# Designs tried in a protein design run: designed miniproteins, single chains, continued (4). Part 57

Each design is a single chain, and the fold is of that chain. pLDDT is the mean over its residues in the fold that is shown.

## One batch from the design tools (miniprotein)

Design m14086
Fold by ESMFold2-Fast:
Structure m14086 (fold): chain A 89 residues (1-89)
Amino acid sequence: MKTREEILKELAEILGLDIDIDKVSFDTALQKIYEKLLSLTDEEFDAVIEKIKSLLPPELQERVDQELAKAKSKYDKAMILLKAIRELE
């Protein structure tokens, strides 16, 4: 399965982020990802969520799908994705 670092690199590429994941702290990478997610249009955000989910292990994908279905705001959805990424090894 993909490591946390590999998923962060793919996520940065998907979001078009000009960050070097190997040179920034994990928390800094997550903060930049969060800020970029919130800057997207609703349509772009929904498309990116589907791509991010495909990068997660199946068990995390199921939990994220359930949590996203209950989320009321773009902020809540972005936070759910970041929490899932933090649980990766």
Scores: mean pLDDT 77

Design m14087
Fold by ESMFold2-Fast:
Structure m14087 (fold): chain A 75 residues (1-75)
Amino acid sequence: DLERQARAAAAGGERVVAGLIAWLDSPDPERRLIAARALGYIGDERAVPALQRAAETDPSPEVREAAREALKRIG
């Protein structure tokens, strides 16, 4: 059932996006990097404010670059 699969994927997607946005505030730079990349591949506009903050303020140059690339993919 495509409708049931789409509904499950949408519910999972919302929770995944919310969790990844929370990971952008993680003290672990590896988690922030994974979150920035994953949010870029997902392409959800809800991540844009968190990714903009990460691109400008994250102490890791690698996380800032990943957030910039994610914003390019979403925009």
Scores: mean pLDDT 78

Design m14088
Fold by ESMFold2-Fast:
Structure m14088 (fold): chain A 82 residues (1-82)
Amino acid sequence: SMEEQVKKAEEIAEKAREDLKAAEELWKSTSDPEVHEQIKQGYQRGIEELEKAIEYHKDNPESVEILEKVKKELEKALKSLE
């Protein structure tokens, strides 16, 4: 059902936001360049996964909107680290 698709998009978005919060806390906890690089690559992978989820849900505009919103949050976070 469309409601089930929206719920799955919400679950994907929530997980991405939790991962984002954890990454932000880890970034602040260390000055290790290797850990910082791993965090940046983690954000890039997260964005790629969200792009795939958007493509999978493309026929459901509400799901797409939810996923695009969290993708923009990750893109903004990644840009803030540059």
Scores: mean pLDDT 86

Design m14089
Fold by ESMFold2-Fast:
Structure m14089 (fold): chain A 62 residues (1-62)
Amino acid sequence: SAKEEAAKRIMEETGLSLEAALGIVDAIAAGGTQALAARKELERLVGPEKAEELVRYIEEVL
């Protein structure tokens, strides 16, 4: 599924587990405060430029 492919890319880029990666995908899909929190977590893990790329990818495939 698109969600599983998005989670797989997050795992590859961040080193997070599947459960954590799926949580980030779900949070971005939910929007609002959850999406903001997930975006900030990605920024801490991979930096702001790569985090923006990953968020854009998630939004594009979902």
Scores: mean pLDDT 86

Design m14090
Fold by ESMFold2-Fast:
Structure m14090 (fold): chain A 75 residues (1-75)
Amino acid sequence: SELEKALKELEELARKVIEALEAGDIEAAHEYAGKMQELIKKNLSLINSDPEAKERVEKIAREVDEAIARANEAA
């Protein structure tokens, strides 16, 4: 329950990072990415105790990293 809520919030923040990057709003993208990092840090023990949650977080992180790399190439 708590872990699932955190994962859903993380997915929403990732969507906001990608949307901000697509809009060229680098400041908003950095702000949302910072919130993602804080959320992961707060829930690190729960994430690490669940292999499926860990894989889901790693997938989200890769998607955001790819979006950042793409935005940097376009700039």
Scores: mean pLDDT 83

Design m14091
Fold by ESMFold2-Fast:
Structure m14091 (fold): chain A 86 residues (1-86)
Amino acid sequence: MRLVLTIRGATEEQKEAWKKQAEDLQSKGYTVEIQEEGDTLTITIDGVSVEQLVAEALRAIGLELEGARVTITFDGDTLTIEIDLS
């Protein structure tokens, strides 16, 4: 399964934190792609289990409770989580 995480309106510190987490997953053998465009950070992870997708979705919901806007979409074999911090 594939996870696509899109973060908008993040500070440089927040982007670095997410990039470090993505790099940690890459070091564990996951196929990770990081794309940065202006204030938008997109992280794509292949080989994710259903348990990991649920964990990331719950984490994103936690960020929404802290004031972020979160959209979660499941299409085919891809879970897309969009986080708007602006």
Scores: mean pLDDT 76

Design m14092
Fold by ESMFold2-Fast:
Structure m14092 (fold): chain A 55 residues (1-55)
Amino acid sequence: MSEEEKKKAEEAEKLFKEAIVKRPDQIDEIISAVSPLFQAKKYEEAKETLKKLLE
């Protein structure tokens, strides 16, 4: 993984953990929405999806 890709992955991971903490009642929804994006290494899309779920 490139240094830039690693930073985006870390930012997405941080937002994911923050989303789970803020919405523990929606953990399954959050995981379901971002899991395929993380698997595809679409960290920018995962980040945007997490932002939408938090708002």
Scores: mean pLDDT 78

Design m14093
Fold by ESMFold2-Fast:
Structure m14093 (fold): chain A 55 residues (1-55)
Amino acid sequence: KKEAIEQAKKLIDQAKSTSDEEERHRLYIEAYKVLKDAGVPEAEIEQFFIDETSK
């Protein structure tokens, strides 16, 4: 779980730094998959994206 959260944070940071909307969407999808595959509940994934994208 911890490794998946760290990987997802890196992917979101990359998405926030890119100027390419298509690449940003791909990075967000990859972060979602990483968290879902690690068994993170959907509500926690949604909260994670809200927290990370609001920074």
Scores: mean pLDDT 77

Design m14094
Fold by ESMFold2-Fast:
Structure m14094 (fold): chain A 69 residues (1-69)
Amino acid sequence: SEEEKVAFLEKELQLAREAVERLPDPELEEELKQAEELFNSGEDLDEALKIIVDIHVKDALKLIKSVLK
């Protein structure tokens, strides 16, 4: 349902926010803002989810890169 989709996205957005707070990055902060705007407007929830996934992927890559230094 739409309600379940919104609840899922809200939780995922919160996790993305926490990831950005742990590893601050202007690029990820901008992506987070875009995802929040799309979520709040309800215009494109699928695009909001794609941005959230991208944030998590980039966060994971940064963690890997920091360990390999």
Scores: mean pLDDT 80

Design m14095
Fold by ESMFold2-Fast:
Structure m14095 (fold): chain A 85 residues (1-85)
Amino acid sequence: SMEAAEKQLLAEYKEKTKAAAEKTGDKSLTPEDVIWEENRKRLAELLKEHKARGTPATTTTAEALRIIGDTIDEILRLKKIEAKL
């Protein structure tokens, strides 16, 4: 069921957010903040890897935009799930 998968996804992000809050001491952290932090780390690794390989800037930009787009879609999906509950 899509609804069961959505509840599982929300639960996983709430658990990740709790773990991040415990680690940082910041109880104001939201699942959206955790998703953006994961995105920043992913983009940093992409830039590092592409620079090491001499990847063209246009290719790196396209990959970065795809990652950002996927992140926005994930956040919107999470917010839609939260709005249902």
Scores: mean pLDDT 81

Design m14096
Fold by ESMFold2-Fast:
Structure m14096 (fold): chain A 69 residues (1-69)
Amino acid sequence: SVEEKLAEIKELMDKIVELSERMKQLTPEEREKALKEAGELGRKAMDLINELRSKYQSELTKLGEEKLK
């Protein structure tokens, strides 16, 4: 469902934010591990966002074309 995907995106984004905040206190080696983890989480979030955006972009484009006429 859309709600389920939005919840997953929120969870992934929250984890990325937490990692980002803690990176300032991490050693270089710990930072590399955190960056890799954040990258994987971001990739998953982007995939889910792109799936939702695909349907929304089509609808928004149609509305834009109708209003510009």
Scores: mean pLDDT 75

Design m14097
Fold by ESMFold2-Fast:
Structure m14097 (fold): chain A 74 residues (1-74)
Amino acid sequence: SLEEYTEKMEKLVLEGRYEEAVKLFEELKKAGLEPDAKTYANLALALDELGKVEEAEEYLEKAREKLLEEAKRR
């Protein structure tokens, strides 16, 4: 489920396993799941730590967009 991916990604980021977090995101996409704001935020942090600053900024923007969308549903 999306929740399992989000939880695992948070743990990987907390443990400094940034490459594994990026790989997990690719697996989530291949599974046909729609990433939530938290997933995009964790991906952005991992990419930034790996020196991929421009990609990190793109996913941070996606995280903000998703956060706004999620707020409208509540």
Scores: mean pLDDT 83

Design m14098
Fold by ESMFold2-Fast:
Structure m14098 (fold): chain A 95 residues (1-95)
Amino acid sequence: AEEKARELLEEAKKLLEKAKELLRKALRSEDPEEARRLLEEAEELLKKAEELIEKALELGKDNPELVAEAEELRRELEELEALLDIVKAILDIEE
């Protein structure tokens, strides 16, 4: 169970890093249609990361180290979701 939890957290971490990269690209994009597509991809990756973090937390609930790592990734997820909302708002203002 713990080994599987570690694998899920590692996968979630990779998804969060990819989502962060897509959000940066969306913010720097001069094409509103490209920016929207990048934001949609980032949102899908964040949703998948959330599912993996929740599964890892359930499997690793008796291991304090895994719980702490899952909580750290959950916090990063929440920060990226907030950034996604900000970037969406910025794109709507660029009319």
Scores: mean pLDDT 83

Design m14099
Fold by ESMFold2-Fast:
Structure m14099 (fold): chain A 77 residues (1-77)
Amino acid sequence: DEIEKLLKEVEEKFKKLLELLKEKYPEIPEEVIKKLEENLEKFLEALRKYSEKDPEKVKKALESIIEALEERIEELK
């Protein structure tokens, strides 16, 4: 559904952002990157559960997050 597509897009864009961060800042420990990925998974799962009660609010939140991630990705190019 729409929410699952947006959740997947956030995950994909965040992973791309982390790849760029590792490229620009190779001194960042892999353990820190892994923790960021794990925290994102927990956050997205919480949003998925909340979407059962208010899918429109979750959709808007995910769209805003996607826009913010795209802006950050462009800044790191």
Scores: mean pLDDT 83

Design m14100
Fold by ESMFold2-Fast:
Parts: C-alpha cells; structure tokens; sequence
Structure m14100 (fold): chain A 73 residues (1-73)
C-alpha cells in the first residue's frame, strides 16, 4: 500500500539519522517494491544510489521528498 511504502521511507530516514546506512537501504528497497509509481520508484533508486556513493545528505532530501509525494497520492 502507499501508506506502507511511506512508512518504510520514514523508517529509512530514521535509520539514516541514526547513522545506519545498511538499514536505510533495506527499508528503501522494500518501499520501492511497494511503490506503484514508476517515477517515485526511480526517485527511491536515486536515493539508494546516493547512499552507495556516500552522499547521505542528498539521499535524505530525496527520501523525504519522495515520502511527501507518496502521501499526496
């Protein structure tokens, strides 16, 4: 569900704030799986790629923006 995907993105954001990049990637991947919008799935993929590149700040901004868009559907 969209609510479940948004919850998982919130969990990914909280994991990043706690410094747990691996947990954040796990939650973001699950959120991507539950997200029916191709555009929003690509935003989540971009956030995961930012995390793999070590750009935590960009990933946080992207995940927060994606969560807001999901909740607006």
Amino acid sequence: SLEEAARLLEEAIEALRAGDVEEAIRHAKEAQRLTPSAALREMIAAAIEALRAGDVERALRTLEGTRQLLLSL
Scores: mean pLDDT 86

Design m14101
Fold by ESMFold2-Fast:
Structure m14101 (fold): chain A 69 residues (1-69)
Amino acid sequence: LTERILSLSSEELQELFARLSERERRVVDLLLKDPSLTQREIAERLGLSPATVSRHIRRIEEKLAEVEA
């Protein structure tokens, strides 16, 4: 996920962030600051369940695929 986001052009990155919800942006921000973070560690940092983070990551991946198309 993080590697795909880092490979985006400036225009694609802006489009992605425009499509992200506030919680999705927080997940992406954490991953950009520390790409080694697991879904569990992101959940711990954001005060969310791992299942909630997994749903946010899936939605981010869907939005990322839309931007890459």
Scores: mean pLDDT 79

Design m14102
Fold by ESMFold2-Fast:
Structure m14102 (fold): chain A 75 residues (1-75)
Amino acid sequence: SILEETALLIDLQGLIWELLRKAPDNPEVLKLQKEAEELIEKWKKADLSNEEEMKKLKEEIKKLIDKAKELLKKL
């Protein structure tokens, strides 16, 4: 649902902000920020009525959240 995708995007943005606060010049952090920005742009252009497209976006957001959490543990 749009509410679930929105909540996940808020979580992702929060993790990116935490990473930038801890390591603003870290290449892995900057790469994740770029990947998150690209995913947000995909979400803005997505057909919200397409259940398959929304499921794929949700999976991509979850993958980036997992990557951000793993990087945060290493910092």
Scores: mean pLDDT 83

Design m14103
Fold by ESMFold2-Fast:
Structure m14103 (fold): chain A 65 residues (1-65)
Amino acid sequence: SEEVKRYIEEALRALDAGDYETAAENFKKAAELSTGQERDLFLGAYIAAKAGDRETARAAVEKAL
């Protein structure tokens, strides 16, 4: 849980900075440590970040939390 929180915090900071590559990497790591719906939502955030879709990535994270 703490490790997942750390990756999500880093991903959101990168997302706010427009660093979509770093955001995607951290969302992927959070997904790897998660299960069920949380994993699916973090994978959704990863895909959105890879596409440069900040709003979709943020919405997925908010739903997971």
Scores: mean pLDDT 85

Design m14104
Fold by ESMFold2-Fast:
Order: C-alpha cells, then structure tokens, then sequence
Structure m14104 (fold): chain A 55 residues (1-55)
C-alpha cells in the first residue's frame, strides 16, 4: 500500500543508529502488533521517525 511504501522509503534514508530506534519501538509493540491493527504499529513507527528527524 502507499503508506507502507512511503514508510519504507523513510526508513531506507535513516542511519544505522536511527534504524535501531525504530527496531526498539517495534519490539515494544511487537507482540501486540501481531494482535493489534497494523495502523497502531504504523503510528508508533512514524512517531519514532519524527523524533529521529528532530534530534
């Protein structure tokens, strides 16, 4: 989907350290993201990307 493609492109532009932050955010929601709507996991990832860009 378009939103997934846009998110993938943002992740691909991130440094190694920044990708680790996203991985940690995903791991926090990881077990829940298998049972919760993907939209909620997507929001967590986007919030981490936004924090990274502002740091």
Amino acid sequence: SDEVLELVKEIEKLSYADRLRITEALNKVGSKSLTLPFEEAFKVIKEEIDRIKKS
Scores: mean pLDDT 69

Design m14105
Fold by ESMFold2-Fast:
Structure m14105 (fold): chain A 99 residues (1-99)
Amino acid sequence: SRRREFEERRRRGERRFEERRAALKTEKQRAGLDEIERDVPLSLEAMKRAIDRIEEIHERLKKEGKKVETLEEWLEAMKELVEENKDEESLEGIERYLE
């Protein structure tokens, strides 16, 4: 029963992550950010690397006097996705104890 409960919670977290990922992909398309990866990374590790890259691009564009508000919005959205995925990572750690 406990194992099934954790598996169901993990699936719910994964679904929320996928929904948020799809929303971020749409926002990226609206932002026209061709200098950043075309697709939103699936893995948490890839997402963290993308955040680092976005911050680097943000600093460059800011120094060039270009509009950075869209990049700032994109960066915040990705950080929110990472925090949402944090719950699934916690659930995976607990599930390992049930094996």
Scores: mean pLDDT 59

Design m14106
Fold by ESMFold2-Fast:
Order: structure tokens, then C-alpha cells, then sequence
Structure m14106 (fold): chain A 88 residues (1-88)
């Protein structure tokens, strides 16, 4: 199942991003979050809106934590806001 594989990969990337953020590796956290966001976009394209919403909630939280830590002053990418608008 393509959607199931994308969901699992996105979950793994978000978990690694959280670990990178906790370790102060903000560049790695940003890279992993960006990769996870692209997989969430692919899930939306496949119509797996339930998984996409759950993963988007986690990605938004991690982008907010990364901004608060000083790792990304711009905060949430435009793609995150676009995906939220489509899923709500």
C-alpha cells in the first residue's frame, strides 16, 4: 500500500527530526521536517487525509518548537499552511 509506506516514512522522519531538535542539531531537524512535509503532501495527493492530518499536526508542532529554539526564525513553511488549508 503506497499510502501506508509514505505514512511510515513520514512518521520516521518526524521522529528523527524531534531527536535532532532535542540534540540542538537545527539544520538536520529542518532537513528532516522538510522531507516529511513533502511526504505529507504526497499523502494528500493520494487521498489519505486522515494520515495527512495526524502527520501535519506533528510537523506543525515541531516547526513551532524549532522556531522557539532559534533554529528557524521564519517558522512554518508556506507549504505547511497550504496543506492545513486543504485538510481543514
Amino acid sequence: NEAEELRKRAEELLKKAEEALKNGNYEEAMKLLSEATLLISDLVSLGDFESARELLDKAETLFDKLKAAGGNPDGRPVLIDHLRSKLD
Scores: mean pLDDT 86

Design m14107
Fold by ESMFold2-Fast:
Structure m14107 (fold): chain A 57 residues (1-57)
Amino acid sequence: LSPEQQAAIAAAEAEYEATREEWVESLAKTMNWSREDARRFVDMVHDIEIEVLRRRR
């Protein structure tokens, strides 16, 4: 991975750690999902984001 990709991934991970709980709570309320389902969705979206960043040129 390029230094830019590594930096972007690190930044995404840091933001995820900082905002994960708020995002889960917001999604559970908005979609009327269980916190467990909201957490799974948020984690899945994060995994996709990291995958996309790994594929950046």
Scores: mean pLDDT 77

Design m14108
Fold by ESMFold2-Fast:
Formats: sequence, structure tokens, C-alpha cells
Structure m14108 (fold): chain A 80 residues (1-80)
Amino acid sequence: SIERKVKSLEEGTELIVEAIRAGRLEEATAYAREMAKLALSVDDSPEVKELAEKLVEAARAGDAEAVRELSEKLIERIRK
């Protein structure tokens, strides 16, 4: 269901942010890749693809603020 996938994206966002705060950028990037895959399984539009790619790059860069903003935008798109 969409509700379950949204919950998984919300939980994934917190896992990414926690990993960034702990300096575990490889783990943060892995969580971001799983979130990207989940989002694209619901909506494979160019907008979701771009947001997903930016999310992975933000996690790799350790940018927790960008991760939260991009995750929020992905969740908003998935709720449509």
C-alpha cells in the first residue's frame, strides 16, 4: 500500500540522517539507494528519478538538511 511505502520512506530518512550524524556515509548512501528504489517502484516519472538521484548524492555528501528536504519532496510525490 502507499501508506506502508510512505512509512518506509519516513523511516529511511531517519536512518540516513542518523548514519550521516555518526559519520557512516557509506551506510547513509546505502539507505538512500534503498529509498530511491522504493520511490521509483511507485512513480518512475522524471521528477521522482531526479529527486531520487539527488537524495543519493546528498547522502553520499553527508548533507543531512538536503536529505530531509529531498525525502519530503519524494514523499509528497508518492502521496499523489
Scores: mean pLDDT 86

Design m14109
Fold by ESMFold2-Fast:
Structure m14109 (fold): chain A 58 residues (1-58)
Amino acid sequence: MTKEEIKKLSLEEAAEIAGKELSKLPLDKAQEIIAESLKEKDKLTAGATAVEKAQEAI
């Protein structure tokens, strides 16, 4: 998925994709990405950030 597509996702779609991408990563890297996304105050932005970072880590 492209960064442009990630930015256009709804909160529900971003959460589903982030979960799938994070499940492909080692637990250590998944935890780091989750921690980084939790620094975002907006839940939608947090979801999009998690998807982008998970894809970059794969």
Scores: mean pLDDT 64

Design m14110
Fold by ESMFold2-Fast:
Structure m14110 (fold): chain A 99 residues (1-99)
Amino acid sequence: SVAELLAQMDAVVRAAAARSDAATRAVLEDFAGLLRLMVEQDPSLAERALALLQRFAQLLARDPATAAALVDRLRALFAAGAPPEEVLATVEAELDAAL
C-alpha cells in the first residue's frame, strides 16, 4: 500500500504540474520531495503525506506565495533536524489556517 500511495502522490504532482507555470511547478515538486523524504524515514506517514499533498495543491492554486513560504519553513525544520511527525503536524496546522 505504501508503493500505491507513493504512486498516487506522483499522479497528484503530475496532474497539477501539467496545469501550472514553471515557478508554481517547482514549489509543488519541492513540497512533494520533502514529503517523500518523510515517508522514506517513516512509511506509516504515507497516507498523511498524500492527504497533505492534495491540500497543498489546493493552497498553491489559491495562494502561491503562502504555499512557497510554507515550503521554505519546512526546509528550515528539516535542516534543524525536526522529526517527521513534527514536520507533518506543522504542515497540517498551517494548511488548516490557510484553507
Scores: mean pLDDT 81

Design m14111
Fold by ESMFold2-Fast:
Structure m14111 (fold): chain A 68 residues (1-68)
Amino acid sequence: MSLEEKIKELLEKFGELYKEYVKTKDKKLGDEALEILDEIAKLAEENGDHRLASFFRRLKEHFEKEAK
């Protein structure tokens, strides 16, 4: 499976968890969604895409700030 395909699957899972989090305000769902963004960043870093990894780390920080 390509890097793009793996990221797409993780983003779809993130979208589903975040959508449910917005409806329920369940902290566990929010935490799981943020964990997926971290996994995407790690996957990008491992594949040498430091710019993509940085983007997803910043995206995670943005969502963490919005939750406070």
Scores: mean pLDDT 79

Design m14112
Fold by ESMFold2-Fast:
Structure m14112 (fold): chain A 62 residues (1-62)
Amino acid sequence: EDARRALEHLVEATKKNDAASEVGAVLQLLALGIDPEKVRALIRASKAGDVEKVRELAEETL
């Protein structure tokens, strides 16, 4: 649940171009043990506006 909330915060921060919130969400995901490569893929998909890819990666990771 905490990882899902951190992911939601990451996606929202990326869409709003809020760098401080994006960094906070990334650190939270890493602290929860989420693989850094998956976090990077999620950021890329979110910035690209690929909602389907973000959902797929989240389901695989969380």
Scores: mean pLDDT 74

Design m14113
Fold by ESMFold2-Fast:
Structure m14113 (fold): chain A 62 residues (1-62)
Amino acid sequence: SLKVPAEIAAEALKKIGRDIEAERLEDLAKQGFEVDLEELLNSDKLSEEEKEKLKKEIEKLL
């Protein structure tokens, strides 16, 4: 699966209104870590609509 910078993933989560999930990734972003896009999208905390929006927002930030 595609690795994305945690900073980009956190920003995309904020854009779709998932601020708590974004805050958790901001700690990883400060460390310069990357997250696996497939693991992020397979989160049980996100609806299918939110997963599609998140994917599109990440693509816009890359």
Scores: mean pLDDT 78

Design m14114
Fold by ESMFold2-Fast:
Structure m14114 (fold): chain A 67 residues (1-67)
Amino acid sequence: DEEARRLLEEALEALRRGDVETALRHLRKAQSVGSVVLRAGAAEAARALERGDVETAERSIQAALKV
């Protein structure tokens, strides 16, 4: 879970900088590692970003990191 958590934290920081491409790259990696909860959070955030919904993506990452 350490690698998945790190990737989610890096994705969140990328989104705070407006770097959606870097955030998506980190989220896609996170979907392949870590616990079911962290993978689900990464998948939901990636889907939100693919729709252009940055706010939902940030909330999904934050929710996953709180567990």
Scores: mean pLDDT 82

Design m14115
Fold by ESMFold2-Fast:
Structure m14115 (fold): chain A 70 residues (1-70)
Amino acid sequence: SLKELQREGAILEINIAMLKAGIDVLREQLAKASGPEAARLQAQIDSAENELKETEKRLAEVEKQIADAS
C-alpha cells in the first residue's frame, strides 16, 4: 500500500542520514590515524559507503513506486 511505501521511505531516509553521519565521524578519525588503525577505519568507511549506496538505491525504488501509485 502507499502508506507502507511511505513508511519504508521514511525509515530509509533516517538510515541514510545516520550512515552519512557515521561516515563523517569515521573520516574525522581516519584523518588522525595511521598504520593498522587507519586501515581498519578505511575498511569501516568502505563498508558503510557500500551500505549507503544500496540504501540510496532502495530509496529511489521506493520513491518511484510512490510516484507511480500517486
Scores: mean pLDDT 90

Design m14116
Fold by ESMFold2-Fast:
Structure m14116 (fold): chain A 70 residues (1-70)
Amino acid sequence: MIDEAAEKMANAETFSEMLRAAQELLDAHPEDVRGAAEAAAAKVAELDPEKAADVRAVLDFLVFVRELEV
């Protein structure tokens, strides 16, 4: 799941595709959304370092919002 989501985010042609992959990842890991986000961000950095910063920012924001709303 994490590897698949990271590949989808690294290969995303639009922001919408990247956001969808990020949301699917976090929905699959409700007990450890931060851990899943960190693992996926690290994988994206290996696959496409130029895109890694954008992916990390999106994941960090989504994790922050989820943690804030509980």
Scores: mean pLDDT 79

Design m14117
Fold by ESMFold2-Fast:
Structure m14117 (fold): chain A 85 residues (1-85)
Amino acid sequence: SEAEKLIEEARKAAVAGDYEKALELLDKAMEADPSLKGEVLMLKARLLAAAGKLEEAKEYLEKAKELYKDDPEMKEAVEEAIKAL
């Protein structure tokens, strides 16, 4: 899918250290497939944490936690990620 290709390109940009491009591609992926919103929020948080932007990473994890409020396994994974920041 288009969204999957955008996520793959975002991961490649992140590996290259182009965090701005990676974030832009993740935004496009979420717009192309809104069902991937949770995955995109988690990927943005990981990217921001890798860039040293821990407060921004936490904001995206809190959004993911709200999105996964009715999914106990995903909510727990997000809560552990927040604790690890």
Scores: mean pLDDT 85

Design m14118
Fold by ESMFold2-Fast:
Structure m14118 (fold): chain A 95 residues (1-95)
Amino acid sequence: DKIYDWVAVPKPELQALLRKVGENRKEMTVKEIELAIHLYLVREGLELDKEAHGLYDLSDSELSKLFGVDSYWSTDGEGILNAILSNVDKSKIKK
């Protein structure tokens, strides 16, 4: 949970995706990045099934290219965290 409080600088590709949901900040907490990604998924209508809460289809999205995955589970905290940390400038993380 302390990792979600870390301040990170998204890499240019992640920053461009975050701008599509109104996030123009250069530095964000890991939690704020996660919330902005969830907002992107909802706005793009990527939910696979309304009964399958938390599962999203990424196969044709910019997020699929960025994370290297075809699906996203909003309850997969470890997978989400690792994907975010792979897409931020690790040299600029403030713990």
Scores: mean pLDDT 72

Design m14119
Fold by ESMFold2-Fast:
Structure m14119 (fold): chain A 71 residues (1-71)
Amino acid sequence: MKKIEELIKKAEELFAKGKEAWQAGDAEKALEYYEKALKLAVEAAKLLGKFDPEEVERLAEEQLAKAKELL
């Protein structure tokens, strides 16, 4: 399934960029990358049907909200 593989690859790339930005002290840019990566990961999870997509999305939004509070 080419679409799922592309989504996972893009999500991994964005997570890596987010981690580098966070370690560089650019928390706002890191959150932007993490948000984009999580959205792609949720889309891939929905296509795979292995997880409850609503639960994955809820957990992702919760983690992003906590990270934004740290700014």
Scores: mean pLDDT 72

Design m14120
Fold by ESMFold2-Fast:
Structure m14120 (fold): chain A 69 residues (1-69)
Amino acid sequence: GKKAVQEELLRLIGEILRVIGEILDLEREKRKAEEAGDRERVERLEREIRELERRLEELKRRMRALEFP
């Protein structure tokens, strides 16, 4: 029913917010690494950010599927 869809939507929103928070934390660490001239750490952090961005897009697609089933 509608309540089950709303509960799953709230769960997905919670996951989306968590992933956004993780991306923001990694972006801060990336800035620190850039300021320190640590190119290897910057490249590693960029890869981690890209993986989380892909996860975020997957979560957004799942959310849209609940809105437009």
Scores: mean pLDDT 85

Design m14121
Fold by ESMFold2-Fast:
Structure m14121 (fold): chain A 70 residues (1-70)
Amino acid sequence: MTDEEILERVRELIEQADKAEANGDYEKALELYGEAITELSRIKSLPDEERSALVDELAARMVELQAKLA
């Protein structure tokens, strides 16, 4: 799988997570955001600053969802 294919997969996972969150399925949304972060960790040639920006964005969404599940 190319880095470009992994980034496309990450985008798809984020879109699915956003839909799950909109439906009130916060556990599913957390799973999908977690999968997106895992896929990002597989990209070896992505600059650290680009990766960190995406991870920070996803992590912030996960924190908000975890608060709703508490």
Scores: mean pLDDT 79

Design m14122
Fold by ESMFold2-Fast:
Structure m14122 (fold): chain A 75 residues (1-75)
Amino acid sequence: SMAELRKELNEAASRGMEVASKYMMRNPTEESLKLAQEINEIIRKGYQALREGDLEKAQEYKKKLDELTKKIEEK
């Protein structure tokens, strides 16, 4: 449902921002800045898809956000 996906996207966005911020603080490089910018862009696009009622697109961005967040956590 839209409500469930919104909740999941909110949780993924909070986690992604925290993980990216912590990584950038520990590794203040051009790479970490670009990863933080990519996280923010995926979050922005995910919320835009939700606002437009495009649940499939919102789910795709949520999945991409989770995958990138996990990759950053493993660095």
Scores: mean pLDDT 87

Design m14123
Fold by ESMFold2-Fast:
Structure m14123 (fold): chain A 59 residues (1-59)
Amino acid sequence: SSLEKEREMKKKIEEEIYEALRRMAEAIKKLMIERAGVDEEEAEKEKERILKIIEKEME
């Protein structure tokens, strides 16, 4: 039925959003190091903080 297809589409979109958020966390780390002069260790900690938020939203 069309309703089942709509549910599958929503799930796929949600999965794509979560993948995009994970990629954004990596991009933020790179920008912090390259553009803001943040230490690599501090940038990695911020990335880990963001990833934990994403993981909790995925639960």
Scores: mean pLDDT 80

